# Designed miniproteins, single chains, continued (5): the designs that were tried, part 5

Each design is a single chain, and the fold is of that chain. pLDDT is the mean over its residues in the fold that is shown.

## One batch from the design tools (miniprotein)

Design m16139
Fold by ESMFold2-Fast:
Structure m16139 (fold): chain A 64 residues (1-64)
Amino acid sequence: MEEKIKELEEELAKTDDPAEKRRLISQINYLENPVWTDEELKAAGYEIGKEEEQGGPPGPDALV
Protein backbone atom coordinates (compact mmCIF):
# COMPACT_ATOMS: atom_id res chain seq x y z
CA MET A 1 0.00 0.00 0.00
CA GLU A 2 2.58 2.59 1.06
CA GLU A 3 4.72 1.94 -2.02
CA LYS A 4 1.75 2.43 -4.34
CA ILE A 5 0.81 5.68 -2.62
CA LYS A 6 4.36 7.00 -2.95
CA GLU A 7 4.41 6.14 -6.66
CA LEU A 8 1.14 7.98 -7.19
CA GLU A 9 2.41 11.00 -5.22
CA GLU A 10 5.52 11.12 -7.42
CA GLU A 11 3.37 11.02 -10.57
CA LEU A 12 1.21 13.78 -9.12
CA ALA A 13 4.30 15.94 -8.56
CA LYS A 14 5.40 15.42 -12.19
CA THR A 15 1.98 16.03 -13.75
CA ASP A 16 0.84 19.41 -15.09
CA ASP A 17 -2.54 18.25 -16.41
CA PRO A 18 -5.33 19.12 -13.95
CA ALA A 19 -7.45 16.16 -15.07
CA GLU A 20 -4.57 13.76 -14.45
CA LYS A 21 -3.91 15.38 -11.06
CA ARG A 22 -7.53 14.75 -10.07
CA ARG A 23 -7.23 11.12 -11.16
CA LEU A 24 -4.05 10.59 -9.13
CA ILE A 25 -5.49 12.32 -6.04
CA SER A 26 -8.59 10.14 -6.38
CA GLN A 27 -6.44 6.99 -6.55
CA ILE A 28 -4.41 7.99 -3.50
CA ASN A 29 -7.54 8.78 -1.49
CA TYR A 30 -9.16 5.51 -2.51
CA LEU A 31 -6.11 3.51 -1.39
CA GLU A 32 -6.10 5.29 1.99
CA ASN A 33 -9.88 5.13 2.42
CA PRO A 34 -11.63 2.80 -0.06
CA VAL A 35 -15.12 3.86 1.07
CA TRP A 36 -16.20 7.32 -0.09
CA THR A 37 -19.37 9.25 0.60
CA ASP A 38 -21.53 10.61 -2.20
CA GLU A 39 -20.24 14.12 -1.47
CA GLU A 40 -16.62 12.99 -1.77
CA LEU A 41 -17.36 11.22 -5.06
CA LYS A 42 -19.01 14.34 -6.47
CA ALA A 43 -16.08 16.48 -5.36
CA ALA A 44 -13.73 14.08 -7.17
CA GLY A 45 -15.78 14.50 -10.36
CA TYR A 46 -17.60 11.18 -10.37
CA GLU A 47 -21.21 10.81 -11.40
CA ILE A 48 -23.28 9.35 -8.57
CA GLY A 49 -26.47 7.36 -8.94
CA LYS A 50 -27.84 5.33 -11.81
CA GLU A 51 -26.04 5.28 -15.13
CA GLU A 52 -29.41 5.79 -16.79
CA GLU A 53 -30.37 9.26 -17.99
CA GLN A 54 -30.10 11.37 -14.85
CA GLY A 55 -30.54 14.61 -16.73
CA GLY A 56 -30.03 17.80 -14.83
CA PRO A 57 -26.78 19.70 -14.34
CA PRO A 58 -23.38 18.10 -15.06
CA GLY A 59 -22.27 18.60 -11.48
CA PRO A 60 -18.91 19.93 -10.27
CA ASP A 61 -16.13 18.71 -12.58
CA ALA A 62 -18.13 15.65 -13.61
CA LEU A 63 -16.15 13.13 -15.65
CA VAL A 64 -17.61 12.37 -19.08
Scores: mean pLDDT 63

Design m16140
Fold by ESMFold2-Fast:
Structure m16140 (fold): chain A 79 residues (1-79)
Amino acid sequence: SLEEKLEFLQRELTRLAIENDGVVSVEQAVEIAEKLGLDPEEVRRRLIEAAREKGLPEDRVSVGVAAEVLTELLREKFE
C-alpha cells in the first residue's frame, strides 16, 4: 500500500539522517526509491534538479528534500 511505502521511506531516510548528519546522496535515495517501485532515472532527475536549486553538488541533498521529492513521486505513482 502507499502507507507501507511511506513508512518504509521514513524509516530509511531517518536511518541515513542519523548516519550522515541529515544529508543523503542522490544514489542512496535512488536505491530506496527502487525498493519502493519508483523509476530510478525519474527519481535521480528530480533529486538532481532539487540539489541544483539549493546550490548543492548534484550527488547530494538534505534528507528533508529527499523525503519531499520521494513522497511526491510515491503519491503520483501509487495514489
Scores: mean pLDDT 79

Design m16141
Fold by ESMFold2-Fast:
Structure m16141 (fold): chain A 92 residues (1-92)
Amino acid sequence: LAEQALQVPLDEIFQLLEDAVESEDDKKAQELFDKAIKKAQDLLDYLRKHTPQKLVDEVESRIKQKLLDLSKKAKEAGKPELAKKLEEAAKK
């Protein structure tokens, strides 16, 4: 139930991250990345106050995995600076 209710905000965060990786404009990519990270932090902060730790850990794990997957994709796309930011964000 809680995992299903989180699908919309997670999809929004993941879409912003994917748009950042696919963006041909480095400034636009950075803006999209920053928005995604802020939304992810806001979501996790909300969950830490209102949900069991197990659900927080599951959501955090999903976000971290997506960031690592996109970091590899960004490196392959010739965007090493974005890849590094994605990898660093995954360490939160």
Scores: mean pLDDT 76

Design m16142
Fold by ESMFold2-Fast:
Structure m16142 (fold): chain A 62 residues (1-62)
Amino acid sequence: PELTEEELEKISKETGVPLETIRKIAEAMKAKDEERLQAILSTLSEEQRDKVLELILKIAAK
């Protein structure tokens, strides 16, 4: 699912994760690159990781 720049900024704001990191996560998810996705997520705290994935999933489902 494709996220707009505005949606990526909103996720960054709500999670405290840098916008560039959110963009990389969204790109890895779009490419279905599990290895790259896991590498990026491993740099985040458990709370940030779960929150980012939850918000991306919720926005993408609409």
Scores: mean pLDDT 78

Design m16143
Fold by ESMFold2-Fast:
Structure m16143 (fold): chain A 99 residues (1-99)
Amino acid sequence: MEELRRLLESFIKKLKDIIKLLETDPEKALRELEILRGLVGIWLGVYKIINDEKAVEIFDKVIEELDKAIEALKKGDIEEAKKHLEKAIEILEEAIKNL
């Protein structure tokens, strides 16, 4: 549980940093978000292998919001991207409270 908590906290910090980049450097925000999406996907795969259903559910929900944010940024919709990144943070924060 402690390793998962630290991992989720690191993702929250990175998402908050990406949100700060949305207004000043949206191209860098997109690159950082695509990297984070890849990392979350790797961890989803790890937790699927060890059959941690709760962790898998958390990462699946986060990935859905990250994919929507990436799509919004590719279309230049910064406000929509921000909403999905904020939802991803809420999912992660709620998950940490329930660990």
Scores: mean pLDDT 88

Design m16144
Fold by ESMFold2-Fast:
Structure m16144 (fold): chain A 70 residues (1-70)
Amino acid sequence: MSERERLLARIRALIEAGRDDEAVELCEKGLKEGVLTPEDLTELAVLAACLGKEELAKRLAELIKKYLQK
């Protein structure tokens, strides 16, 4: 697996385990390091919403906004 694919798999596992703070930290790190894109975080936000994790979905949307606005 690529570094991006492994990071996405880890983030998804953290979301499913309810470790939302750690998932958000890895998303922010991935964006800062250029491993993840805003598109990747959009997909994760959709996943969080589908799992009923509205607060996590909002936190991911705020990260996307922060990254795009710089």
Scores: mean pLDDT 82

Design m16145
Fold by ESMFold2-Fast:
Structure m16145 (fold): chain A 100 residues (1-100)
Amino acid sequence: NFIIIPLKDVELPEEFKSLPKLDQQLYVLLSAAYERELSKEEFEKLKEKLKIIYLPSSTPLEDALNKAIELAEETGELGVVVQENPVTGEPLVTMVVPAR
């Protein structure tokens, strides 16, 4: 399973609106993966456990997705790949939830 959610389609708690866009996207994706709203403390703890791979903005989405799947399978944890949007410079995050 994988999740990709645009920030514009989600409601962020006020405390997360001041964070970098990468942290905002990670919060949204983690909340979706765990199917609940996360507290700031829970978010910080989960973020510290993430293995994040950074890929060039030119990397195709399929390749980024495959890398996230590989990370999830190797760790049994969430696989996260971050790219920069080539037009806006905003982070593009791909998150994969490991199969149970």
Scores: mean pLDDT 72

Design m16146
Fold by ESMFold2-Fast:
Structure m16146 (fold): chain A 92 residues (1-92)
Amino acid sequence: MAEEKAKELIEKLMEPVSGLFYKSKFIKDKEKKIELLEEALKKAEELIEFTTRALEEARAQGSVTGAAVVPEGILKKASELKKKIEEELKKL
């Protein structure tokens, strides 16, 4: 269904970032942990930039209602995850 498909798509698009963050929790080596967190941070920033551009294009075309749901969900989750990654990096 549309709601289910939107949630699935958001999770799949978030997986490269969330997967790296998750892996970092199981790494004891500080250097490797920092590398994973920095990679996750870069991917989160890239995803935010890409999604912001997609929202701008949707707005320019006047197609904002349905098309905005997935990008808005990604921006929210990517921004939240970025903050968590930054907090973990500050602890190191």
Scores: mean pLDDT 77

Design m16147
Fold by ESMFold2-Fast:
Order: structure tokens, then C-alpha cells, then sequence
Structure m16147 (fold): chain A 60 residues (1-60)
């Protein structure tokens, strides 16, 4: 299913962003950079939830 492929891709991207977020915090990156990563992770999380809802709607 295209939706299942999208979920797999989003999970991969979220894992990469989570790793980047923790690395930025550990490195003492500027607050604006840390916030930008956090906002991108939040955006991907919302997209993942929407894709899950679409998948549940597709399954009859």
C-alpha cells in the first residue's frame, strides 16, 4: 500500500530527526537550530498520525 510505504518513510525520517535533535542538544547547538529540528520532528509526527488515520480508513 502507498500509505504503508509513506508510514515506513516517515518513521525513518522521524528516527533520523530524533537522533539529530539529541546530537544538537549534546553539542550545545544554538537554540534556534534545536527548535527548528524539534518543529520538523513535530510536523513529521503529525503527518504520521494523519497517514495512520488514512490507513485505518482504507482497511474495510
Amino acid sequence: SPIEEKLEQLEKEMNELDARYHAALAAGAPKDEVREIAFELASKTLEYIKALMELEGEKR
Scores: mean pLDDT 83

Design m16148
Fold by ESMFold2-Fast:
Structure m16148 (fold): chain A 69 residues (1-69)
Amino acid sequence: RRRTLEDALAVVEELSKTDPKLAALSDEEKRQLAEEVLASYPYASAERLGQAIRLKLEGASSEELAKLA
């Protein structure tokens, strides 16, 4: 099932409740992060989207992100 931008933003919002780095991002930055993750993983589960979001925040390489595909 293809994920929407709203699905990815919901994952970002849920993670921001426990992750201060995500909570500190502006709405525009959160949207950009959600769009980048969706572009890479449009059919990923909410769990995999959450993993990709966390890895991007930690400065993960393209190689590490590819392991989620």
Scores: mean pLDDT 71

Design m16149
Fold by ESMFold2-Fast:
Structure m16149 (fold): chain A 73 residues (1-73)
Amino acid sequence: MDELLAEAERLVATVEDPTYRALGLHHLRRLREDPTDAVAWYSLGRFLETVLGDRALAARFRALAEELGYVPP
């Protein structure tokens, strides 16, 4: 779990657009405050796929969100 957040934090730091970087940091902060927040796991996974193109890491975040009871919209 911590390894997934650390990798996501490293990737978010490479985002040059300050608005998207702030959004990624917001999701990371939510998860560090409440690691059971399934919506935040899903949202960060979506961010990783759509902004950074990391589909493999995004899939792992989605799987964890679903384990925590998240139902996709």
Scores: mean pLDDT 80

Design m16150
Fold by ESMFold2-Fast:
Structure m16150 (fold): chain A 106 residues (1-106)
Amino acid sequence: MARELVEENERLTREGRVTQAAAVSLGALATALALVEEGRREVEVLVPAVLHGEEFYARTTIEAAGETPAEAARRYADGLDGLYEATGDPVSREAAEELRRLAEEL
């Protein structure tokens, strides 16, 4: 499932469907956090990002070495809030709110 979500994110990114790619990235992140709960310490996901007006997709490693899955989810949510403040992209804010909701359930 995590692999399928990453592949779908890459497909939507290549098609220029950034909003849909962001939603798939959130799904991949949620799946990666679930794998961390199963004792996996590191998974790689694609997260949509904007830097200086250029859209790109960062390969981001989720590490559980010193964090609970809930703490990791909150830290990623804070990063997405920062992205919203920098870009004004409402999908980043919605993704941050969903990650915080997920963290409360973990």
Scores: mean pLDDT 58

Design m16151
Fold by ESMFold2-Fast:
Structure m16151 (fold): chain A 65 residues (1-65)
Amino acid sequence: MMGKAAAMLTGAYLRAETQEKRDAVMYVMENMEELSEQDILDIVREITETEATFDQIKEKIEKYK
């Protein structure tokens, strides 16, 4: 179910240290209906735990569509 993923996305957005990370989390939120809960968790981890760029996150999301 999307409830846990939505909570994690909101938490990641609020804890984001840069505008680029916030933009990446927002892009995941905009496309969350095209993603599984596990895909969302993996992408959020990549945003929060790595220096992945917005373009890299966008490419990963587009690959899941």
Scores: mean pLDDT 77

Design m16152
Fold by ESMFold2-Fast:
Structure m16152 (fold): chain A 72 residues (1-72)
Amino acid sequence: SLEDRVVERLAEIFNISIGTARAILRGELSDAAIKKLVEKNPLWSSLKGLSPSAVRKIVESVVEGIRLGEEL
């Protein structure tokens, strides 16, 4: 499905699990989970110092780009 392909691309781009990517698409990713990703995932380290809401907005922009680009 389109959602599954978006999930796969998001997981690849952000170096996260398929489960985490799916949680992002469903708006289920908590502020605590975002903080943990920024602290423990090297690819998210550039987002250190940003609020969880700011990180969420950046991720949402990438999700929109993937959907519109139909890289799926």
Scores: mean pLDDT 78

Design m16153
Fold by ESMFold2-Fast:
Structure m16153 (fold): chain A 78 residues (1-78)
Amino acid sequence: VKEKLEEVEKMLEEAEKLAKEGKESGSLEIYKEAADKIVRTLSEAAELSKLDKEKAEELYERAKEIGKEVQDAAEKAI
């Protein structure tokens, strides 16, 4: 259980890092990678809700926030 939560947290950290790199470089490819990682993080967090609802919900909401930032940044770049 804890190992899966740590895995999802690491995925979220990687997505945050990619989103930041995308903002700094203006690279749509990096934004796409960030978006893909966010989608996977959301799926894993939702699955974890049956094991640790509170922590899974926290990770899910954080992933949604980052996804919104990536989407908004990509829309402004186009």
Scores: mean pLDDT 72

Design m16154
Fold by ESMFold2-Fast:
Structure m16154 (fold): chain A 67 residues (1-67)
Amino acid sequence: MAAKVVFEDGNMSLTEAGTGQALVFRTPTARVALGFNNETGEEAQVVTPASASAAEAADAAIKAAGV
């Protein structure tokens, strides 16, 4: 899925893809991503290793939200 970063600082990003959005938070050991499906109202939470990119975490969360 193609994604665009709408907002980013060093610890947090907001990514849009299709009808979905994801907030990704960086911690020392993990990334925590909250996915939202703007069409259906579904939400999903995904935790990835810190070695995964913020884009990978965002994509996983958006897909988990049914986008």
Scores: mean pLDDT 75

Design m16155
Fold by ESMFold2-Fast:
Structure m16155 (fold): chain A 81 residues (1-81)
Amino acid sequence: SAADLEEVKKLLEKAKEFAKKAIELAKKGDKLKAEEELGIAEIILAVAKRLAEKAGVQAEVAAEFAEVEALLAEARALLKK
């Protein structure tokens, strides 16, 4: 439904914000805060995935999922240094 698609997009925007914040904090050397923000982003992304699958809207949000996954990968790479 349109309401489910709206909710998935809203969750993906939230996950993106937290992932970007994690990257910024990791680049500044604040590893603990970066890990906290990354954890929040990963939880929100997992919820968005479940809702998208249940609603059958994975195709409509594939690009947004790919963007968030790329940001999470960048944050994880920075935290491994």
Scores: mean pLDDT 88

Design m16156
Fold by ESMFold2-Fast:
Structure m16156 (fold): chain A 66 residues (1-66)
Amino acid sequence: SSQQLQQKINQLNQQLSEKIKGADVEKQFLLREEYIKELEKLGVPSSFIQELKRRLEKKKEEVLKE
């Protein structure tokens, strides 16, 4: 059900927030990539997944451009 899906998404968001605390920038990007993969496994729409991936890649470019 949509309620169960939302609960799982909320749990993943909470886990990501905790794992990001104290992680370096490179580790944060890896954690965010894994989070996006987990959302995809849960059946989140591909358009939403593509937008998240695009935003993450843009953020990586901004950080790595010196």
Scores: mean pLDDT 81

Design m16157
Fold by ESMFold2-Fast:
Order: sequence, then C-alpha cells, then structure tokens
Structure m16157 (fold): chain A 69 residues (1-69)
Amino acid sequence: SEVQLLVAKHELVEFLQSHGVSEEEAERIAEEVLRAETLEEAKKILYERGGLSEEEATRMAKGVLEAKK
C-alpha cells in the first residue's frame, strides 16, 4: 500500500532524526532503504549511514520491507 509506505518512511525519518541524523540525510537514507530489495541491504544502509544498532536496524528494515508488500 502507498499509504503504508508513506507512513513507514515518515516513521523511519523521525527515528533517524532522534538518533542525531539531519532531516535531509534521514530522508535520503529512508529513500535508499525503500529501494532496498533484501533485508541485508536495508540493514546495511541503516547500520552504516543511520548510526543504528544492529538490533534497531534489523527491526526497522523488517518494518519497511513488510510495508512494501
């Protein structure tokens, strides 16, 4: 659902900003995560660029991939 994807993107942007990521960079990271085809790809983006822990990256990546269905 497009609505579910928009909600997931918004929540991810807010979560990244709460971890010290700027709004502009959080939006770029969220867009890249939305384009990720695999869980591992999405986790890597969130871990390396988002500064999230492995546990947080895994949870957020799963949520985004589920919203893409």
Scores: mean pLDDT 81

Design m16158
Fold by ESMFold2-Fast:
Parts: C-alpha cells; sequence; structure tokens
Structure m16158 (fold): chain A 67 residues (1-67)
C-alpha cells in the first residue's frame, strides 16, 4: 500500500517536473531510490518549487527512506 501510494505521487511529480528527472532512461521502471532521494532533496532546497509540491516531495522522501 505505502509503496503504491509513493509510486503514484512519484509519477505525478515526474509529470509536473520532468526537468528534475531528465536524466532517467527507463520510463515506468522508476529512478534508483538513492538517486531519486537526492533529486527530491535538491528540489526542496529550490525556493521556486510550490508549497503543494514541496509537501508531496517530503512525503515521497519520508516513504522512500522508511522502505
Amino acid sequence: EEHGRLGLLLQRLIARHPDLFRIETAPGEGIPVKELIEHLRKALADPTVSEEDRALIEEVIAGLEKA
């Protein structure tokens, strides 16, 4: 369940911010968790990211770190 929710949130983030995930070559397979967490943390440091997207990013990071 948690992994399913994180997958949906992650796909939404990728769709809304494709520039953050430009480097990925495997569509639908997902980004390596370690690299994904680093990208998400960098996005949180970006002040131009909306508050709603920041909340989603924080939720995804927390879920991935608990896995």
Scores: mean pLDDT 65

Design m16159
Fold by ESMFold2-Fast:
Structure m16159 (fold): chain A 75 residues (1-75)
Amino acid sequence: SAKEAGRRELEEGVPEAMAAIETGIEISIALHEGDFEKAEEILKEYAKKHNIKEEDVKKTLELLKQQLAEAKAAE
């Protein structure tokens, strides 16, 4: 039932939400330090654990690199 499905999503969603928050913090720290290689490693590990395609991870990294380059160019 919907309530049973919701409870399962909550039990599964809590670890997923925590992992996403932790990953986001680690990526933010790496980017703030200018360590883009470390940010890549963190994203790849997250993708492996959550069955995210490496292709999608690569696209995300390219987008982040482009945004960073645009921000630097705007200085």
Scores: mean pLDDT 66

Design m16160
Fold by ESMFold2-Fast:
Order: sequence, then structure tokens, then C-alpha cells
Structure m16160 (fold): chain A 95 residues (1-95)
Amino acid sequence: EEEERIELAGRIGSAAALATYVYWVDVLGLSEEEARKLALKTFLQVYVDTVLGDKETTLEILEEAYRLAKQAVDAGSPRAPEALKEVEEAIKILK
């Protein structure tokens, strides 16, 4: 139902946005301002796709976010382990 889906969309979108933000700042060295703009776009895309029930597209974005978060962990980002955990939980909820 719509209310449950909206709540999930917020959680899933936040997880994807956090993972991509951490990668862009801590691995690629983008400014916090630019990374926040990109993370917001990621959040909105995942949020919309989740609300619309496009599970396949949402899962593809989360799997990419997982890959980026894992690369950030491998690069030694101190906040990447938490971002990775959030994406893992989001993927588990969506599957």
C-alpha cells in the first residue's frame, strides 16, 4: 500500500544517497557541495522509482550504490562501513 511504500522509499533513497555521497567525497575528492547535489539526485530517483513500484530499476541503483560504498570501504573511508551497511539493509528490504 502507498503509505508503506512511501516510508520504504525514504529509507531506501537515503541509503543510496549516503553511499554515493561517501564515495564521491572520500574516494573521488569532490566538494561536499557538489557531492550533496549528486546525492540529492540519487535520493529523488530512488524515491520515485520505489514509490512507482519499479523494483528492478531501484535494485540496479542500490546494487551500484553498494559497489561504490564497498570501494569507499576499500579506500579507507571511515564512514563507508556505515554507508555499506545501510545499502545492504535497503537491498535486503527491497528483495
Scores: mean pLDDT 84

Design m16161
Fold by ESMFold2-Fast:
Structure m16161 (fold): chain A 104 residues (1-104)
Amino acid sequence: NLEKKIEELKQKIKEIAPEIAEEIIEFIDKVLSGTVTDEEVVEIAEKIKELEEEKQKELIKIFLELLKILPPEHRQPIGELLALIVLDNPELREFAEKKLKELE
């Protein structure tokens, strides 16, 4: 169940942002193994922030879905990633807050 949902989200990442999909997928695998570092969260956030805003919005939706399905012990890096992506971008913050409420 969880593994299948994660594979579906990884496929969506490849479709949305093929230019950085491999790095995001590796990041997700490190989150799942509990080996992700704070530096890696920052690096992935910076790369996502270089993408067009529409791609950032699509990735935000995926990370919110991931946050919902992950066990509590794996949620912190995804939460930190989302916070960094929307940092200094009020429009992306409003988008993320709206999408989070839709998932509740």
Scores: mean pLDDT 86

Design m16162
Fold by ESMFold2-Fast:
Structure m16162 (fold): chain A 95 residues (1-95)
Amino acid sequence: SRGDRAMLGAARGELERIAAEGERVAAELKTVAKSSSPEQAAAGEALIAELRRTIEEARRLADEGSSPEEVVAAVRRAVELLRQLKAFLAELKAA
């Protein structure tokens, strides 16, 4: 439907914004992690890997013509992971 196509288009646009911001945050986190404990560095790398996997899954769902609801749900998971990554970076910078 026209509504489904508009929702999918909006979700794809949001996903590309999340991907771009996620890579910027990941680059900053890797710089900060050089001064962090090995455990903190590993936790940051795990969050980066999970965010990247979630973004690729959301892209796959969009490309396969999955329901708009499934694509939106995957994008929302990526948004939450980006928030967690940004919070983790803020905690490391405050330490």
Scores: mean pLDDT 85

Design m16163
Fold by ESMFold2-Fast:
Formats: structure tokens, sequence, C-alpha cells
Structure m16163 (fold): chain A 85 residues (1-85)
């Protein structure tokens, strides 16, 4: 569910000391948007393997410049990560 995805992202971001407090909600919302778009683009893939979504989100987060991120760049990184898995 989107609630479980949000809880996962919130834990990932809130437990990371590299993310400034004032940017946490922006990063959370950006990753949620990426998750929604990935599910819309690949509904059958994530229905078959829901755990794959969390792997893609975690890898996308690790490859992101958290001080200077672009939402479209996040989606490009996420799609690239999905192709590597």
Amino acid sequence: SMEEIREYIEKLVNEDPRVPEEKREEVIEALLEVAKRLIEEHPELFKKDPSLLYKVLEATYEFTDLENFNREALLIIAEWVLEQL
C-alpha cells in the first residue's frame, strides 16, 4: 500500500543524518512521487514482486545528491536502477 511505502521512505530519510532537517519532507515527497510513477509505469512488475520497489527506492536514494536533487533526475535514476536489477 502507499501507506507502507510512505513509512519505509520516512524511516529511510529520517534515520539518515546526511539529510538536513528542513529538506526531509521534500526528499520524502520526491521519493513518494517516484514510487507512484514507477507503479503506474510497471503495474504488473511490482504486483508480482512488491519487494523490488523497495530495492529500487533504496538504490535511487543512495545514488541521489540530496543537497541538489531534481525530481525528473530521480525518476531517470530509478528507471536505470530497475534495469540493473
Scores: mean pLDDT 80

Design m16164
Fold by ESMFold2-Fast:
Structure m16164 (fold): chain A 78 residues (1-78)
Amino acid sequence: SEEEKRRRVALERLREAALGYEILKNDPSATPEEIEKAEKEYQKALEDARKAGVSDETIQRAVDEAKKEAQEILEKTK
């Protein structure tokens, strides 16, 4: 359905924005401006997911999964 597609797209964008924000926050070469932009994209993705009808539980899971993925990426960087 169109509603299912809208929720899926919003959730995918949320995962990408959350992952990017977590990585940039922990990147010593990232500028304050890059971090601020990523934070704004993350906040917009959260609002878009809520507006699309994604449940708070699903949003929290997606954010937690993105944070875990970011941590795994950062831990593998020697």
Scores: mean pLDDT 86

Design m16165
Fold by ESMFold2-Fast:
Structure m16165 (fold): chain A 88 residues (1-88)
Amino acid sequence: EDEILRRLAELAAEILEFLGELELAERLRADPLNRELVLEALKRIEEKVKELAELNREKPGEELSEEEKKIIELLKKAQAELAEVLKE
């Protein structure tokens, strides 16, 4: 479990860095086994991804940037790993 949490924290930190959330990314790297902090980070990322999806819906001719595509891909990976950890 510690290994999975550490991997989730690293993925979340990468995504947060792309989003400009540098302080939260550093906190995650400093305390990668803090489940509460990892969940908070993933929630922040999810909110940002929902904003990007809404903007894409409002501007149907606009394509997502390469950075935005990478953020979405990393978030999907992080959410998949989180689902495994939280699975009952």
Scores: mean pLDDT 69

Design m16166
Fold by ESMFold2-Fast:
Structure m16166 (fold): chain A 87 residues (1-87)
Amino acid sequence: SLEEIEELLKRLVVEFLRLAEEKNVPQEEVERLLEEFSRLSKLIHDPNASKEEQIEAAERVRALVREVLGEDPRLDALFEELLELIR
């Protein structure tokens, strides 16, 4: 459901922010990734967006997060849950 997707997006942002702080990620990179999460959220709420477009956007955000933070099992699990809910 859209409500479950919204909850997962909020959890992803919270986990991302916690890890970014722990790893001392520069503020400008954090802000850039928050903008990417914001765009994903808008696409999820867009009634004209296809599920394929939403999946591609979620996978792109996941890749960008991995570039900045590296691999994290908790974030990876949350992204997998998000992708399953969109499918």
Scores: mean pLDDT 85

Design m16167
Fold by ESMFold2-Fast:
Structure m16167 (fold): chain A 93 residues (1-93)
Amino acid sequence: SEKEKLKKELHEAVGRLQEALKERDVEKVREALEEILKIAEKVATDEEGKKLVERLKEAGERLLRALEEGDEEALEEAVRELEEVLQELAKRL
């Protein structure tokens, strides 16, 4: 039940992130990343999970920076890193 709830919350937060990225809304992207990070911290009970949370934080920071600077190449790279981390996080749920 808690695991299914976290899966749903992650799915919804990722959906909000994708919409915010389409809108290029930095504040909405930040809010969605903060929601995803809170979910990640709830499932990161071991050392590998904590490493995923750190990668998520770093990818999120690069994403926000690239978006604020209008760096399309850096944005595409940050999105790819974030998608990889989110896929690994989803496997742990």
Scores: mean pLDDT 85

Design m16168
Fold by ESMFold2-Fast:
Parts: C-alpha cells; structure tokens; sequence
Structure m16168 (fold): chain A 82 residues (1-82)
C-alpha cells in the first residue's frame, strides 16, 4: 500500500546518507553491512514486507534486483531479520 511505502521511505531515509557515502566509496565493508542490517531491522519491525525492502534497495542505493535480494537473504541468514 502507499502508506506502507511512505513509512518505509521515511525509515530508510535516516540511513541513506551513510549508505550512499559508503557505496560512492565502492566499499561494501562490515560497517556498510551493519548499517544495512540496522535499516532492514527497523523496516521489518515497522511491518514493511520484503518486496518493498528489495524495491527500496534498488531505488535508493542503485542495487540490481539480484544484489537487493542477496542483501535481504544475507540479513535473514545472519538472524538480523526474519
């Protein structure tokens, strides 16, 4: 729904400056993964579905569909999100 997507964008926006800076430096470091984990944790706690998170990663960070899905799967495997 539009309300879910609006809330998701508001939550994600607080992490964007740190995430964009790290991506612009072309460094997918442990720090980048931690910030991504914090962002995805907040999104899931707010009830944002995986497909909306995957779309936000593509739209806001320029990740490919495969990269965005891989990030979500990695965070699930690490127990950061369910």
Amino acid sequence: SEEVEKKAREIFAKYLPELREMIETKQLTKDTLKILGDALYDLEKAGVPDEVIIRLLQEELGLSPVEARSVVLLMKNLGVID
Scores: mean pLDDT 81

Design m16169
Fold by ESMFold2-Fast:
Structure m16169 (fold): chain A 85 residues (1-85)
Amino acid sequence: SEAERQQQLQEQIQQISQQIRELDKQADQALKNGDLDTYKKLLQERKQLEQQKTDLMVQSAKTDFEKDVADSLGRMSVAINDIAL
């Protein structure tokens, strides 16, 4: 169902948000240790996860928009039937 799809998308977004938080902790630790190479790699991984999160957020927003359009079309269909009666 649409509700199940939206729930799945929100769960995936939450999971990626948690992964970003874990990378932030690792990046802070690398910086404290003076490991700039590891710090740079972690920032690059964070950027990839941010892009994946953005893609999922756009997909979630598109699903909501498609529902709003479908609901609007349904209302117009009812109005046309009322005129035909």
Scores: mean pLDDT 80

Design m16170
Fold by ESMFold2-Fast:
Structure m16170 (fold): chain A 115 residues (1-115)
Amino acid sequence: MAPVPKEGTADVAFAEQEIRLGGERRRVVVLLELRLEADTEEVRRLLEEALARGFAAMRAASDAGAGVLEVARAFLETVKAYLEKQGFEVEATVTEREVDGRPVAEVRVRARTLE
């Protein structure tokens, strides 16, 4: 049976991406999750815009010589500020891990509409 589209359902959008900045020594994994009761196309546009702004901030921090954790924080701070301006409540974390002897930063951002 094909699912019937429901009106007024909560939409969840997420993106996960591994980003290499300045070559093999700099890796950032990002997870962005949006939860809101809104049109799917609006959720998609917000997600794409948040990611675009975050990636631009990461590149700027990397070009300024920031470390892996600082680059990850630039993404987090930029995405959080943008989503909060759009009316979301944002929870965000950065953790540092070592994978195969290489430093990796993991950024997790979760955003929800206030009621």
Scores: mean pLDDT 65

Design m16171
Fold by ESMFold2-Fast:
Structure m16171 (fold): chain A 84 residues (1-84)
Amino acid sequence: SPLVEEGVKRLLSDPYGVAVGLDTDLAATLDSIDRETVLEMLRRALEAARAALADPSLSERERAIMETLIEVLERTIERLEEEE
């Protein structure tokens, strides 16, 4: 889906902003995008972030940001899967 691909690119373009802000406005996201599409986007972003973390050229700061993003994505996916 082009929407999912665009969403993943946006999440990865600002991993720090997403890691800090993802919890703040999930309700507004779900108002415009169905839960299944959001989950697909988050899962694809998680896989892409994990792949990026495997890059040995990442700085300690970039690695920490990606690790934080992965943690936030995993927590958000689990919450959405456990909720209705």
Scores: mean pLDDT 70

Design m16172
Fold by ESMFold2-Fast:
Structure m16172 (fold): chain A 67 residues (1-67)
Amino acid sequence: MVIFEGGEAATLIKEYGLSPEDAAKLLQYARENGLSFDDVIEAIKELKANGEEITVENVKKRLEELK
């Protein structure tokens, strides 16, 4: 499947099961807060390690801890 822009969004959708809308929201949140795509992936991995649900709200909470 060809993704026209944003291999980062594709990773969030395919590897972590996020919707296109949720992937876009997280990437926008990261950009607006000076966070990288790697920070988003780290937050998701920490949620998985802790048995927490991978949601926009949970990922945002983890990203706020990195500020």
Scores: mean pLDDT 76

Design m16173
Fold by ESMFold2-Fast:
Structure m16173 (fold): chain A 65 residues (1-65)
Amino acid sequence: LVELLRDGARLSEAAGADEAAETLRKLADDVESGKMSPVEAAREAAALGLLAPETAERLIAQAKK
């Protein structure tokens, strides 16, 4: 999940979507620092329209292992 969020942030920044890039970077940093769980980050990204619901569900399943 963290890597996907970081990749999404880099792609958004390259496309000029600076606000989306900042949001994705913050979510990745919050997960990596333990401030937010991977499940919470996936739900938040889906709620913001940055992840498809099906993708968020798969990432949540992978994060729980």
Scores: mean pLDDT 72

